# Ledger of designs, part 6: designed miniproteins, single chains, continued (2)

Each design is a single chain, and the fold is of that chain. pLDDT is the mean over its residues in the fold that is shown.

## One batch from the design tools (miniprotein)

Design m4187
Fold by ESMFold2-Fast:
Structure m4187 (fold): chain A 81 residues (1-81)
Amino acid sequence: AGVNVQKGAEALKRGDYEKAVKYFEEALKEDPNNPVAHLLLGEAYYKLGEKDKSIEYFEKALKVATGQLKERAEKILKEVK
């Protein structure tokens, strides 16, 4: 679970957004409620121009995230809507 989130984050940092999507999708198959994987998958879709999918994953992140991660998801959703 954590390994796929780490690999996805590394791919996202390199600008390999399609590979980032694949790693975060694998992370969500292992842990469907992983708030970091939902948030970063939303970011990867946004970078790919997939605005509707991006919003869907930010909303999913908001449902499972707490604390500062929830605040981050709320702020991003407000800016991309």
Scores: mean pLDDT 82

Design m4188
Fold by ESMFold2-Fast:
Structure m4188 (fold): chain A 68 residues (1-68)
Amino acid sequence: GEIADGVRDIAAAVFYTVELRRVSPEEAEALRDKIIEGLDNLDDISPLEEVVGKEFAETLKKAIEKER
């Protein structure tokens, strides 16, 4: 619950910070929201893979599953 939410928020913040260097703040916020939404359903990470790529999506899933 709380720990998994923390991992999700940290991951979203990292991607927000990276994207902020090359896109507008509005676009970075939209990307962050999509990452948070994708992490809400770990049984199907396909939407998350479309946003962050397969390798990073699998890493995030494993990190959250380890905290459960």
Scores: mean pLDDT 61

Design m4189
Fold by ESMFold2-Fast:
Structure m4189 (fold): chain A 70 residues (1-70)
Amino acid sequence: SMAEELLKKAEEALNAGDYETAIKLAEEAARVGSKEQQIRALELIALAYAAMGDSEKAKEYAQKAKELRE
């Protein structure tokens, strides 16, 4: 699916240290994906913000992912 390809590209960007691209691609995946894909996208966004040193946004997105799992 489009969301799955966006998530794959987001993970590749995250692993390459391109956190801005990872966040953008994960946000697009969250918008078009299933609930499970939205959770994965939010977790990727949280990891990217944590890697960038933005602990407040990292916590916010991790909490959004947790709420969707429950």
Scores: mean pLDDT 89

Design m4190
Fold by ESMFold2-Fast:
Structure m4190 (fold): chain A 63 residues (1-63)
Amino acid sequence: MATLADVDALKAEALAAAPELREAIELGAAAARALIEGAPEAEREALRARLREAEAAYEAALA
């Protein structure tokens, strides 16, 4: 299970590696935090979609 500390660490690493993607990285981190904190079901589903988009953008930037 991911923790909030894991999300913060990944966000810091991503921002250091690709500061130009800050907006996407911050959105992904916020979505992950909301999922871990147990946001309402409707919000969790919407945030999962945004998290997937942010993850894809981050992976594309690293490639």
Scores: mean pLDDT 70

Design m4191
Fold by ESMFold2-Fast:
Structure m4191 (fold): chain A 69 residues (1-69)
Amino acid sequence: SMAARREALRKQLLTVPGVDEELATRLAGLLADHPVGLGALRGVSPDELAEALGISRETARALIDLAGA
């Protein structure tokens, strides 16, 4: 189900240092609607992702690393 997919993504995103509950919930919603889920973050620049989400470059890099695993 889409709800189960969103919850799984939210839990996975929360493992990233610097990702809080609000950001994890927001990103899980967006990524659950994407065909490749977390894979949508692959190839994204850490600087561009940090700017787009209003997060640190370090957190953005960790999110991209998670997507590449």
Scores: mean pLDDT 82

Design m4192
Fold by ESMFold2-Fast:
Structure m4192 (fold): chain A 88 residues (1-88)
Amino acid sequence: GAEYVAAVNAARAAGKTIAVVVRNEDGTLKVFLLGPAGEAVDDPELKEKAKKAAEEQAKPKPGEIVLLAIDGDEVTVLASATPAEISA
């Protein structure tokens, strides 16, 4: 929904990196990083930081997406939802 887009846009406007963490049906986590300008970021340390924060703070179920903002050493969970809830 509009609330998830607003949270992501606010974090990007603040210069934060966005992490999108998805739990696959096999229980594995997949991470995508987006910089403040929406560019793809390939940083293994930030991906591991995002996975850890998603597991500890959101505990996503298979098919759920966790949106995180990374600001230096701080990782904030913005949202945890299914793709249908994010799209609504």
Scores: mean pLDDT 76

Design m4193
Fold by ESMFold2-Fast:
Structure m4193 (fold): chain A 60 residues (1-60)
Amino acid sequence: MVDPALVAALEQAARHLDDNGIDAVAESLGVDPRTVREAVKRIRRGELSPEEAAELVQKE
C-alpha cells in the first residue's frame, strides 16, 4: 500500500531539493529525516523507484 502524495513528494525531493528541503519534507510527514534522506538517495542512485521508496518510508 503506497500513498500517491508521498510518492510525489519523494519524487520532487529527489529531483529538486537539497538536504534542508528534504528535512522539511520529513518534518511535514512526521518521519525521521534520515529515513527520508536515505529514500531520496536510493531513488537518485536508481536503487528504488519513488513508489518503492514511499513504501519504505511508510513502513519505518
Scores: mean pLDDT 78

Design m4194
Fold by ESMFold2-Fast:
Structure m4194 (fold): chain A 65 residues (1-65)
Amino acid sequence: GPVITPELQEELRELHKELVAAGISPEEAERLLLRALMGVLTDEELAKLPPELAAKLRELQEKTK
């Protein structure tokens, strides 16, 4: 599974705040972050998000490989 460092945990908190600010519910934001950490986030899910947030979620998914 992914290694959760203090730095990664802070990145998760900031990305969660950005997702919620973009109109994603807190529950959906948490789900998207969890799926990114599991490496299972799809292009279809990312296409529903602002491009900047989609890019951050892709980067998060790549960091946890």
Scores: mean pLDDT 80

Design m4195
Fold by ESMFold2-Fast:
Order: structure tokens, then C-alpha cells, then sequence
Structure m4195 (fold): chain A 120 residues (1-120)
């Protein structure tokens, strides 16, 4: 079964940094886009970062200047680094990968990883 094996969640202090990772386990090597979504308590799920096959990145205003998205092709692993964490960054974070298959583009999403940010 194709999965995104997410890790790096936990409880973090305000002002610290976190790196989340997600390993794509599928056989398809053509990754069209990688993205990270989050769902905050009482809010809808939103895309916070994306990186396409052309190297173009996009960041949501809530994380702009604090977030970095990357993809390691050899490890088939996508990363999200958030610096200067805020209590408002408390959310479930979801990795997503869009791959090209013989049947067209397919999207896979992780089960979610919890990040809790507490006051310093």
C-alpha cells in the first residue's frame, strides 16, 4: 500500500523550530508536487506550503518567512521546517504528494502528525 510515513511531531516550546518529514513509499519516481497542509482546532484544513516539479514554492501568509519546504528525491522524503514557532502553529499537519502514473496524476496524503506549541 502506498503511504506517506510522517514523523517529527510532538510538543515544542514557542520560539523553537520543528522539522516534519514524510517518506513516500510508492514506486512512481515522477513527483509533480509536494505540499504540507494543516488543520488548526476549530478551523478548516489549509495548504501552508507547496513545491512543484519546476522548483516553484508557495507559502501561506501565516508561515511566510518562517517555513521552508523541500523534497529529497533519493530518499523520496518531503520536509517542512517551521522556525520561530508560535502557539498558533498548534495543528495537525498533513503531507501530500502528487505523482504521475500511467493512469494520470495521483494524490496521496499522510494520516496527519500532531504539533503542539506551548508558551516559553
Amino acid sequence: MVTLEESGGGTFKEGSSVTLSAKYTGAEDTVLEVAWFRQKPGEPKVEIASLDIGGMTSYHPSVAGRATISYDKEKKTLYLTLTNLKVEDTAVYYAQVTVLTEDGAKVYEGAGVEVTVVPA
Scores: mean pLDDT 85

Design m4196
Fold by ESMFold2-Fast:
Structure m4196 (fold): chain A 83 residues (1-83)
Amino acid sequence: AEELLKKGNQALRDGNFEEALKYYKEAIKKDPNNYTAWLNAGYAAERLGKYDEAIKYYKQALAIRPDNLDVKRRLEELEEKKK
């Protein structure tokens, strides 16, 4: 999981959002409670215009860390964009 997060973070840095999302999905599969993997999967999906998928990932991140106001704000903003 940790190694997959590092690979995902490198892909994000390189602007390869599809590759980043694949690594984060694999990290989530190995550790479903990994807040960072859910958060960054949401970010990568958002950058790809996959708003429904991004909303799903951000909701799971908030389930793990409900007090993150930045993630709450981003989730609400994305839900508005889907109207």
Scores: mean pLDDT 81

Design m4197
Fold by ESMFold2-Fast:
Structure m4197 (fold): chain A 73 residues (1-73)
Amino acid sequence: MTLAEAAARRLGRDKVTPESAKELEKLLRSHPGVKKATVKVEGDRVTAHIEGDSPDAIEAAVRAAQAELGAPG
């Protein structure tokens, strides 16, 4: 399961939608080390672009989002 799929599940959706992408984007942007987060959905394909203070900060934000959404990895 991807982060985008976990966000969709949180919203009660069976698949990734623009709404689930925005939910993931909000979670990533809520992390103090993240400066920008953009999640795009094109059909069933999801692309995330994250900018932060450091690679470690970006990784921490992704892991925090995974934990918040209950994603296994």
Scores: mean pLDDT 70

Design m4198
Fold by ESMFold2-Fast:
Structure m4198 (fold): chain A 63 residues (1-63)
Amino acid sequence: MEEKLQEALEAVRKKDFEKALEIIDSIPDPREQREAVMAMIAEALRLGDEELVKKLQEYLDSL
């Protein structure tokens, strides 16, 4: 989990939304998937990427 979370956060920092979703989809536990998406939303907010925040929120709502 920790290693996948770090990879997902790196994808967010690089503005690679598709890579971030691939990493989340590889997490088998739905609770851990949700926690990872929430962490990515927090990172996107810190970076000021409002478009990425919106896309991640939509993905979270679909879980």
Scores: mean pLDDT 79

Design m4199
Fold by ESMFold2-Fast:
Structure m4199 (fold): chain A 87 residues (1-87)
Amino acid sequence: LEVNIDKEIQPGIYEGHDENDQKVIFKAPGTPFSSEVLGADLIVTIPEALKGKVKAGDKVKVTGKLTTDTYYGIIKPVLEATKIENV
């Protein structure tokens, strides 16, 4: 998955978009989710080992395990990142 990181919407929460203009939200470890994740087409969780690999303005390639989780009672697709590379 390739994502353009547009902005940090709160400390440790990043908003981006993929090549199909789908909204992707990245969550750093230890960061609580906000209601902003409800507008996401995909949520990417960043493990402690990959902390700091995502910054606003970067384009990244994410590899990980696709799963689902429930946020505010809504089931969302989640990519648990195992690798993050700058493109």
Scores: mean pLDDT 78

Design m4200
Fold by ESMFold2-Fast:
Structure m4200 (fold): chain A 61 residues (1-61)
Amino acid sequence: KYLEEGEKLYQEALKALDSGNIDEARKLYREAIKAFLKAGQIDKAVEAGNEFARKLYYKLK
């Protein structure tokens, strides 16, 4: 449940980031991380966090 929810939210966060909706992307990303953590998927939450932060910073600068 939470794992699938987190994956969907994370994909939506990446799409929002790609379209330039930075604030929405950040909000969706946070919800995705919370879902991964509720699912007990610590490694997945860490990986998603690192990937999103890297993509966000490289996109902005």
Scores: mean pLDDT 80

Design m4201
Fold by ESMFold2-Fast:
Structure m4201 (fold): chain A 73 residues (1-73)
Amino acid sequence: KIEEAERLIKEAEKTKDPEEAAELYARAGDLYFEAGDYKKAAEAYRKAAELTKDEIKEALYLMKAGIAESIAK
């Protein structure tokens, strides 16, 4: 699961489309969260929020990041 998240981050770094990169980072965040790596999940969600131009997606990603950060402590 963590290995899959790392692959998604590499794909996000290779894409020239910021929105595609944001989706890939968000998926990596979900995988890190499911694996219990809340610090990496929060980092991935923060990156997704930074890259997306969709204000609703940005708010959702920031909410997910905040939840992961609260668990990670």
Scores: mean pLDDT 83

Design m4202
Fold by ESMFold2-Fast:
Structure m4202 (fold): chain A 62 residues (1-62)
Amino acid sequence: GELSPEEAAKRLEELFGADFEEVLKILEEYKEGKISQEEAAERLVELTGLSKSEALAILDLL
């Protein structure tokens, strides 16, 4: 992907005040295939306040 999970989690922390460790865990679980894209997007929306389409776009960059 274009972004690592750590880079994406750090950027979401800086832009939206999201918890870095919680975001990182979601992105790593998604990249490992442990959770679906839908589940990862829903969790990101809760932590960041992003729209679902914006959350999905971030997941596509991983």
Scores: mean pLDDT 84

Design m4203
Fold by ESMFold2-Fast:
Structure m4203 (fold): chain A 68 residues (1-68)
Amino acid sequence: LTQEQETGITQLVADLAKAAGASPQEVVRLAKAALDGNIEEVRRLAESIPGVGPEQADALAAEIEKLR
């Protein structure tokens, strides 16, 4: 990943986590999956966060794929 791609992916994860009130541990796991390009794990982890619905998880995964 370029620095711009890494920053963009990290920011997308941080924005979703802040909006949903995710724990620091949930943020770390989600960011790692996103940076690794494990889109299936990104959807799964995002959906597991209370307050994140399937639509938000799908939107996050799609934006991460666009940046990679």
Scores: mean pLDDT 79

Design m4204
Fold by ESMFold2-Fast:
Structure m4204 (fold): chain A 71 residues (1-71)
Amino acid sequence: SKERKEKREKILELIGRILRLIGEIYDLELQLKKAEEEGDKKKAEELRKRIEELEKEREELLKELKELEKE
């Protein structure tokens, strides 16, 4: 049905957003490791804050996905 198609499209969109966030977090974690190895404390702190923000966004999207799966 159209309703099942629309729900599926929303789920796939959320999955796509989650996967993009996972990729961005991974890239930032690699940058963080380099900043820590180089002793750049300010850059490391900024990267940790950005990673934390993206992890919170990921958790929110995961909760939305879980709620859609219950319907």
Scores: mean pLDDT 86

Design m4206
Fold by ESMFold2-Fast:
Structure m4206 (fold): chain A 103 residues (1-103)
Amino acid sequence: MNAKEYLEKGKELFKKGKLEEAIEYYQLAIIYDPNYAEAWLNLGKVLYEMHKEKGDLSEALEMYEKAIELDPNYKEAWENLGKVLEDMGKLEEAKKYYEKAKE
């Protein structure tokens, strides 16, 4: 499999609620292409979902920050950064990132 195939398999597993398996495939996508902003975004999304049970929001935040570092025009990454900061109670910081998503 290549990075894109690993990403697509990860998305399929995430949709099925197989969060830990989705993480493994997103990590494989990143190993094969470390500059794959979409893989970093999707890893952030699955880590954010796991926060509801076990996770630290800081991991999802780091993944979203990596996605925007690789693609500063990635609106979905800015939106998800805003959401995680809002859930952390950082409302003013979240607002700034939502404004970035509109640009």
Scores: mean pLDDT 83

Design m4207
Fold by ESMFold2-Fast:
Structure m4207 (fold): chain A 64 residues (1-64)
Amino acid sequence: SMAEIRQALRDFFDDMMDLLDAGVSDEEFEKKMEEKVEELRKRGVPEELISKARSHALGLREMR
């Protein structure tokens, strides 16, 4: 459902924000992001939205 997809994306961005706040390395951030991307796929998030989420998360890292 759309509600489940929205929750999955919210969980993803909460996890990415926690990693940025923790000050992890770029390598660890990218590794954890790919692990969370696989969780999004398993939760049924479309690849188009996953691609946008990955780009947004990388952009947030570059802005910090």
Scores: mean pLDDT 86

Design m4208
Fold by ESMFold2-Fast:
Structure m4208 (fold): chain A 115 residues (1-115)
Amino acid sequence: MKLPDDPSRASSVLTGQQMLALSYMVEGDFDKAKAILEEALEAAREAGDLVSEGTTLAMLGILYKKQGKYDEAIKLAEEAVRLQQQAVDEDPSETNQKNLEHIQSLLEKLKEEKK
């Protein structure tokens, strides 16, 4: 619910827009969270920022899972895995590697929960 005490702990992974989207997700305002994440996604794409693009897609996947929209969540998780793998190839940071692992785990769980 609140921001971490140390912003450095976030490892610059979450932008202000992504943090705002998380706040809306916690409150159950999924439409507002989606709008903020889609804006962040477009900004990342315009900048060629694969790290922000992959992270934003992962958050969108989690958002859709929370709404019970497993088909959309699976598609977003698959795209996020692809882009996060590309980001790891260009910048093999611990954050990028952890995000890739988390998205792969999310994708596997989504496929199991889809009925």
Scores: mean pLDDT 74

Design m4209
Fold by ESMFold2-Fast:
Structure m4209 (fold): chain A 55 residues (1-55)
Amino acid sequence: MEEEVRRAARELKEAADDPEKAREAGRRLSQLATQYAGPVAGLVAEAEAERLIAE
């Protein structure tokens, strides 16, 4: 789970030059948050915050 969230966040940052890939990575993070309640939702929120800062 944590590895999956970290990979998705990294892909989101790396896809900054490609809006389509950025959307796909963001969608994956959202799916992880909805499927895994509790701790993973917190990890996804942190990953989203890092992405917003990186932008």
Scores: mean pLDDT 65

Design m4210
Fold by ESMFold2-Fast:
Structure m4210 (fold): chain A 62 residues (1-62)
Amino acid sequence: SDERIAELGRRLRVDPHNPETLTELGKAYKEGGRLADAKSVYEAALRIDPNNEEAKKGLKEV
């Protein structure tokens, strides 16, 4: 989880508005029990892509 979060964080520094990367980061935060961070990242993904089903599902679970 920590390694995955770091990897996704590095990717977001290069491409900060990628909804797929944001959704994966949300999943990684959720798996780590970081629910507030997961919520913020899922909301960011939905701001970019309001129809992102993975982000909608993740947000309902945090």
Scores: mean pLDDT 83

Design m4211
Fold by ESMFold2-Fast:
Structure m4211 (fold): chain A 84 residues (1-84)
Amino acid sequence: GKEEALEHLRRAAELARASDSPEGEAIAELAERAIEALEAGDDRKFASLYTALALLAVAASETDPATAEEILELLRKALAAYEA
């Protein structure tokens, strides 16, 4: 459900900030905006922010592949929980 999606997004933001990737801070900021959109019930904004998050996480895999893979897995879990 929504709360599980929020938990996964919060964890993704934490990992992004801890990463050595130059994209880390931007990923964390987008994750926080996605959390706000989801809490507000703005499904369209959430979808747009999720897409941006996924693309930026893929870019981060060039620098920090292990952390990027964990972030992508958390984003996948967040989407699955949101759609449930």
Scores: mean pLDDT 83

Design m4212
Fold by ESMFold2-Fast:
Structure m4212 (fold): chain A 78 residues (1-78)
Amino acid sequence: MTEETKKYLEEEKEEIKKKVKEALEKTKDEEKKKKLEELLKEFEKFIEDLLSGKLRLGNREALEKLEKLKKELEEAAK
């Protein structure tokens, strides 16, 4: 994984975390909150495992998986 990709992943983690926190503050639906919290934990773990080297994926695979998790979080926030 490139240094540029690592920086991108760290920035994306912080941005998504902030957006999900805002969605949780606005949402009164307990099922929606639970789903958002579960997806956020999966997303954070994925990023942390990539950054720590516990998960070894090519740059393309890492970005594709990241986009999939981001879409799932955005859909859950609607």
Scores: mean pLDDT 77

Design m4213
Fold by ESMFold2-Fast:
Structure m4213 (fold): chain A 60 residues (1-60)
Amino acid sequence: SAEVEKEIKELEETLKRTEEELRRLAEEEKDPRRRALLEGVAEGFRLIVEWIIKKVKEKE
């Protein structure tokens, strides 16, 4: 339905913004351990988003 498609798009946009924010925080982070953690979390978000969106589109 149009409502479900809209919710999926809003979720995708929110997750992408979160990834971008985490990568920005990593670039500004001076502690190498904290930077690595932020980069790892951002990469995890990217992989999860790509997997979810791909699977949703494949099942339409």
Scores: mean pLDDT 80

Design m4214
Fold by ESMFold2-Fast:
Structure m4214 (fold): chain A 68 residues (1-68)
Amino acid sequence: MKPSMAERLQAVVDRAVANPDTPLAEVVAEVRAVVLEDVPDWEKLYSDEELEAMVRQMIAHQRARAAA
């Protein structure tokens, strides 16, 4: 079975939370690669700054869920 984009993105975020020493740029690159497989125009919809902000927020939300 093919994992959904959401499931693949969740795996990247979970890995980033488990390995806090991973550079943010590397996490952003992994997220971009996953999204571009299903949404080739993603780069036209979001700037690098917006994508970085989204990744930071996803990691923060995942940490908050783990703590709550």
Scores: mean pLDDT 73

Design m4215
Fold by ESMFold2-Fast:
Parts: sequence; C-alpha cells; structure tokens
Structure m4215 (fold): chain A 69 residues (1-69)
Amino acid sequence: SVIGYLEQAIKALKEGDLEKAGYYLHHAYLEARNNSDILDELTKAMRALSDGDVDKALEYLEKALKLAE
C-alpha cells in the first residue's frame, strides 16, 4: 500500500539509509500515480533527496503520508 511504502521510506530516511528510503519512495510513487496531490509531495521529496536535503525530504514524505491516510 502507499501508506506502507511511505512509512518504510520515512523510517529508512530517519535511520540515514538513503538507498532504502529511495527504494520505498519509488514504490510509493508507482502506487500513488493516480493521486496528483501525493505525487506532487513525492516529487518534491525526490528532488530534496537529490539535493542532499534530508530534512526537507522528510517533511515532504510526512505530508504525502498525511494525504494518503
């Protein structure tokens, strides 16, 4: 589920495991492709991770999780 993947991505990011966070984020993105609001937050999270901004990425993932609930 999108919620399950987002929770796993957030957990991995908090643990500093960027590879695992990226894996779960990618799966959350694929599952959420029919929800534009979630996709917008996930796209921002991916850009933040690419920029090395872990705190901002976590903020966007938490927003995506709230939207998915």
Scores: mean pLDDT 85

Design m4216
Fold by ESMFold2-Fast:
Structure m4216 (fold): chain A 68 residues (1-68)
Amino acid sequence: MENIEKAKKALEEGNYREAAKYVRQALIDKGMEEEAKKLLTEAYEAIARGDFERAKQVIEKGIELAEK
């Protein structure tokens, strides 16, 4: 729960790298290591391209998975 709250706050602040890290940790804590790896890779690739809309979408999808 704490990592997801931190991820949501980081997203509000436009800190996509920090948000991705918190979502990754929340997914790992739920045993979703494969999803955590894919999310971090996709989010960082989007950030590297300046595609912040895609980065936000990937992070939001990860939050949904971690909240279930």
Scores: mean pLDDT 82

Design m4217
Fold by ESMFold2-Fast:
Structure m4217 (fold): chain A 119 residues (1-119)
Amino acid sequence: SLEELKELTTKAFSKDPEVREEAILELSTLLNQDPVLAELSKQLIDPLRNGDIDAALDILASYAPQLSQEQRALALVWVLSRFDLSTEERIALVREAARRLGLPEEYVRTLVEGIRAAE
C-alpha cells in the first residue's frame, strides 16, 4: 500500500542508523523475492560500489517496463538509500527518476512525504 511505502521510505532515510539498517534489510528481502528484481539487484552491484548514481538510475529505468509501480518505487528507495544524500538531493532525484520510471504522481507524493518525515 502507499501508506506502507511511505513508512518504509521514512525508515530507510531515518537519522537513526539502526532504523535505516532494518529498513534497508527489509527492502533487500522484498526485492530478492521477485526474479526480475533479483536480477536488477545484481546489475546494480557495480554502480552502487562505484558510487555511480546516474548508472544505477539508468539500469533501474531499463528494468522499469518489467516492474509494477510499487516495485519501481521500492527499487528507487533502495537505490537512493545506498548514497549519502541530503533531504533536498533525495527529493530532487525522486522527482527526476520518477519521470524516467513512469511513476504516477501518487507514488512521487508518497516518496517525497516519506523522505520529509525522516528529517
Scores: mean pLDDT 86

Design m4218
Fold by ESMFold2-Fast:
Order: sequence, then C-alpha cells, then structure tokens
Structure m4218 (fold): chain A 73 residues (1-73)
Amino acid sequence: SAEEYLEKGREALDAGNYEEAVKWYMKALQLDPENLEVKAEFARALGKLAEAQGRTDVAEGYHAGADRLESLL
C-alpha cells in the first residue's frame, strides 16, 4: 500500500539513505498520485538528496516546494 511505501521512505530518510527514500516515495506516489502528504515528503527527500550532492539551489527549490505542500496539510 501507499502507507507501507511511505513508512519505508521515512525509515530510509531517517537513516540518511536519500536515494532509497526517493525510490520509496516515488512508489507511494504511483499508488496515490493525489496524496499531498506523499508529495510533500517526496519533495523533502529530493531536497535532502540534492543537499547531499552539493546542489544547493536545487535543494532550496525542493525544500520550498515541500514547505508549501506541508502548509496545505
């Protein structure tokens, strides 16, 4: 289920496994494309991955997107 993939994404994110987190959030979003919580967490994971890669401007964009989506929850 989408919730199971969200749980796996959160676990990977907490462990600092950002690529793995992005993978699980993508799977959750495939099952529930309109879920704002999934979209927000996916954007946050993409931001953290971009930070880990030194892509600061890209990371800021994803974090801003996540903040916006979180404000709707």
Scores: mean pLDDT 84

Design m4219
Fold by ESMFold2-Fast:
Structure m4219 (fold): chain A 90 residues (1-90)
Amino acid sequence: MKLTREEVIKAVELLKNATKEQIVEAFRKAMEKHGLTISDEEFAELEKKLREAKNVDEVVRIIGEYLAKRGAPVDVIRQVLYDFAKEAVK
């Protein structure tokens, strides 16, 4: 399923209702769901950045930049962000 930019924006707005703990756990689960391997060391570095994030836009930027650096295409980045946001508020 291809997600539109608008659907991703709506989903990530749900992160305003999530705690920092839920954000970190949801990110780990979203990465695993998409078969994106991350070492415990890399995850710890990203967890620190996510916990220091001041708002939802910064959380999205941190995750998006990390996935782009790993060569993920836009469709995959959108899918990960969507699944991450949905998981964080469950």
Scores: mean pLDDT 80

Design m4220
Fold by ESMFold2-Fast:
Structure m4220 (fold): chain A 63 residues (1-63)
Amino acid sequence: SEEEVRERLEEARRLIEEGRFEEAERILEELRKEYPEARKEVLELEIEMGIEQLVRGVKRVFP
């Protein structure tokens, strides 16, 4: 349901803000598989997570 998708997106966003990226990724992967209609919202959070990981030095994209 839309309500369930919204709640899980909010949880993933909170986890990203807390730096709990592995837990956030699990939620986003599940949403992508179960709710194809939420693809845009999931992608937006994945992009935000990638930026946050770069800022925190967790992920390296360039030398």
Scores: mean pLDDT 79

Design m4221
Fold by ESMFold2-Fast:
Parts: structure tokens; C-alpha cells; sequence
Structure m4221 (fold): chain A 110 residues (1-110)
């Protein structure tokens, strides 16, 4: 649907933004600052996805399913962040894999 295509485009853009920021922080090394900025970027990404779901798919069953997928992916990103906080490069690689899987699940809903 046109609304689903717009949502997918915003998710793809937000994923690319998040991965770029995680890679930038990984290049700085595992400092307290880089960890805080990575955590804030994850929160910002999930917030943007939830806003986009409401904007394009408000009141549909697809909105609820996409919010559930975004929330589950946010939890998995947080778990990866905690596990790999001393290896930010590994975190960025695992986050890229997770976000790719998330995007494929989003495509099935829209």
C-alpha cells in the first residue's frame, strides 16, 4: 500500500542513520561518551519508527504489529548493546544483522 511504502522508506532511512551513528561511535572506541551516544541513537531510532507507524498506519492492525516488532527489535538492540559494550565494532555488526532481519519482517507486514 502507499502508506506501507512510506513507512518502509522511513524505517530504511532510520536504520541507515542508526548504523552510521553506531559505526561512528565504534570508531571512537568503547568510551563512556561513545556508549551513551550509541544508547541515545538506539532510543531515537525506535522512537522514530513508532512515530512513523502511527503517522502512516494509524488505527490499523498493521500499526499494532509494527509497533510490536519495533519494541521487540529495540529490546534485542539493547541486549546487544549491553553484551558488546566493550566491543563496539562487534555491536555495530550484530546490530546491522538484526536491523536487516527487522526490515524483512516489516516488508511482510506492509
Amino acid sequence: SPAGEKFLAEVEASNEWLLAHLREQAARGPTPRSLVLAGMAIIAHITEVLIAARRYLKGTEKEEKLKELATETGKKLHDLYQKYKDDMEAFAKKAAELLKEYLEEVKKVV
Scores: mean pLDDT 84

Design m4222
Fold by ESMFold2-Fast:
Structure m4222 (fold): chain A 93 residues (1-93)
Amino acid sequence: VIEEIRKKGEELVAAVEAGDVDAFNKAYRELAKLIDSLPLTPEQRQKLTNLLVATRILAVAALVSKDPQERADALAGIRGTLEEILKIVEEGL
C-alpha cells in the first residue's frame, strides 16, 4: 500500500508539472481513496485530511501560476506534503 500511495503521489506531481488538470483530479481522487481505505487512528486520519487539503491548495496555485518560480515553490510544497503523508501511513501500518 505504501508503494501505491507513492506511485499516486508521483502521478499527481507529474500531472501538476504538465499542467494537466484532469490527470491531477484523477490522481488526487485515487490517492484520497487509498488513504481512506487504511486502518488509521482518528488522529492520523485528521492529519492526513489536512495534508490532502494542503496538497490540493498548492496544486491549484501551481496550475494557475504563470511564474516559473511560483510554480517551482508550489511543486516543492506538494512534494513536502506527500512525503509527510507517506511518513504518517508508514507509522500507522
Scores: mean pLDDT 82

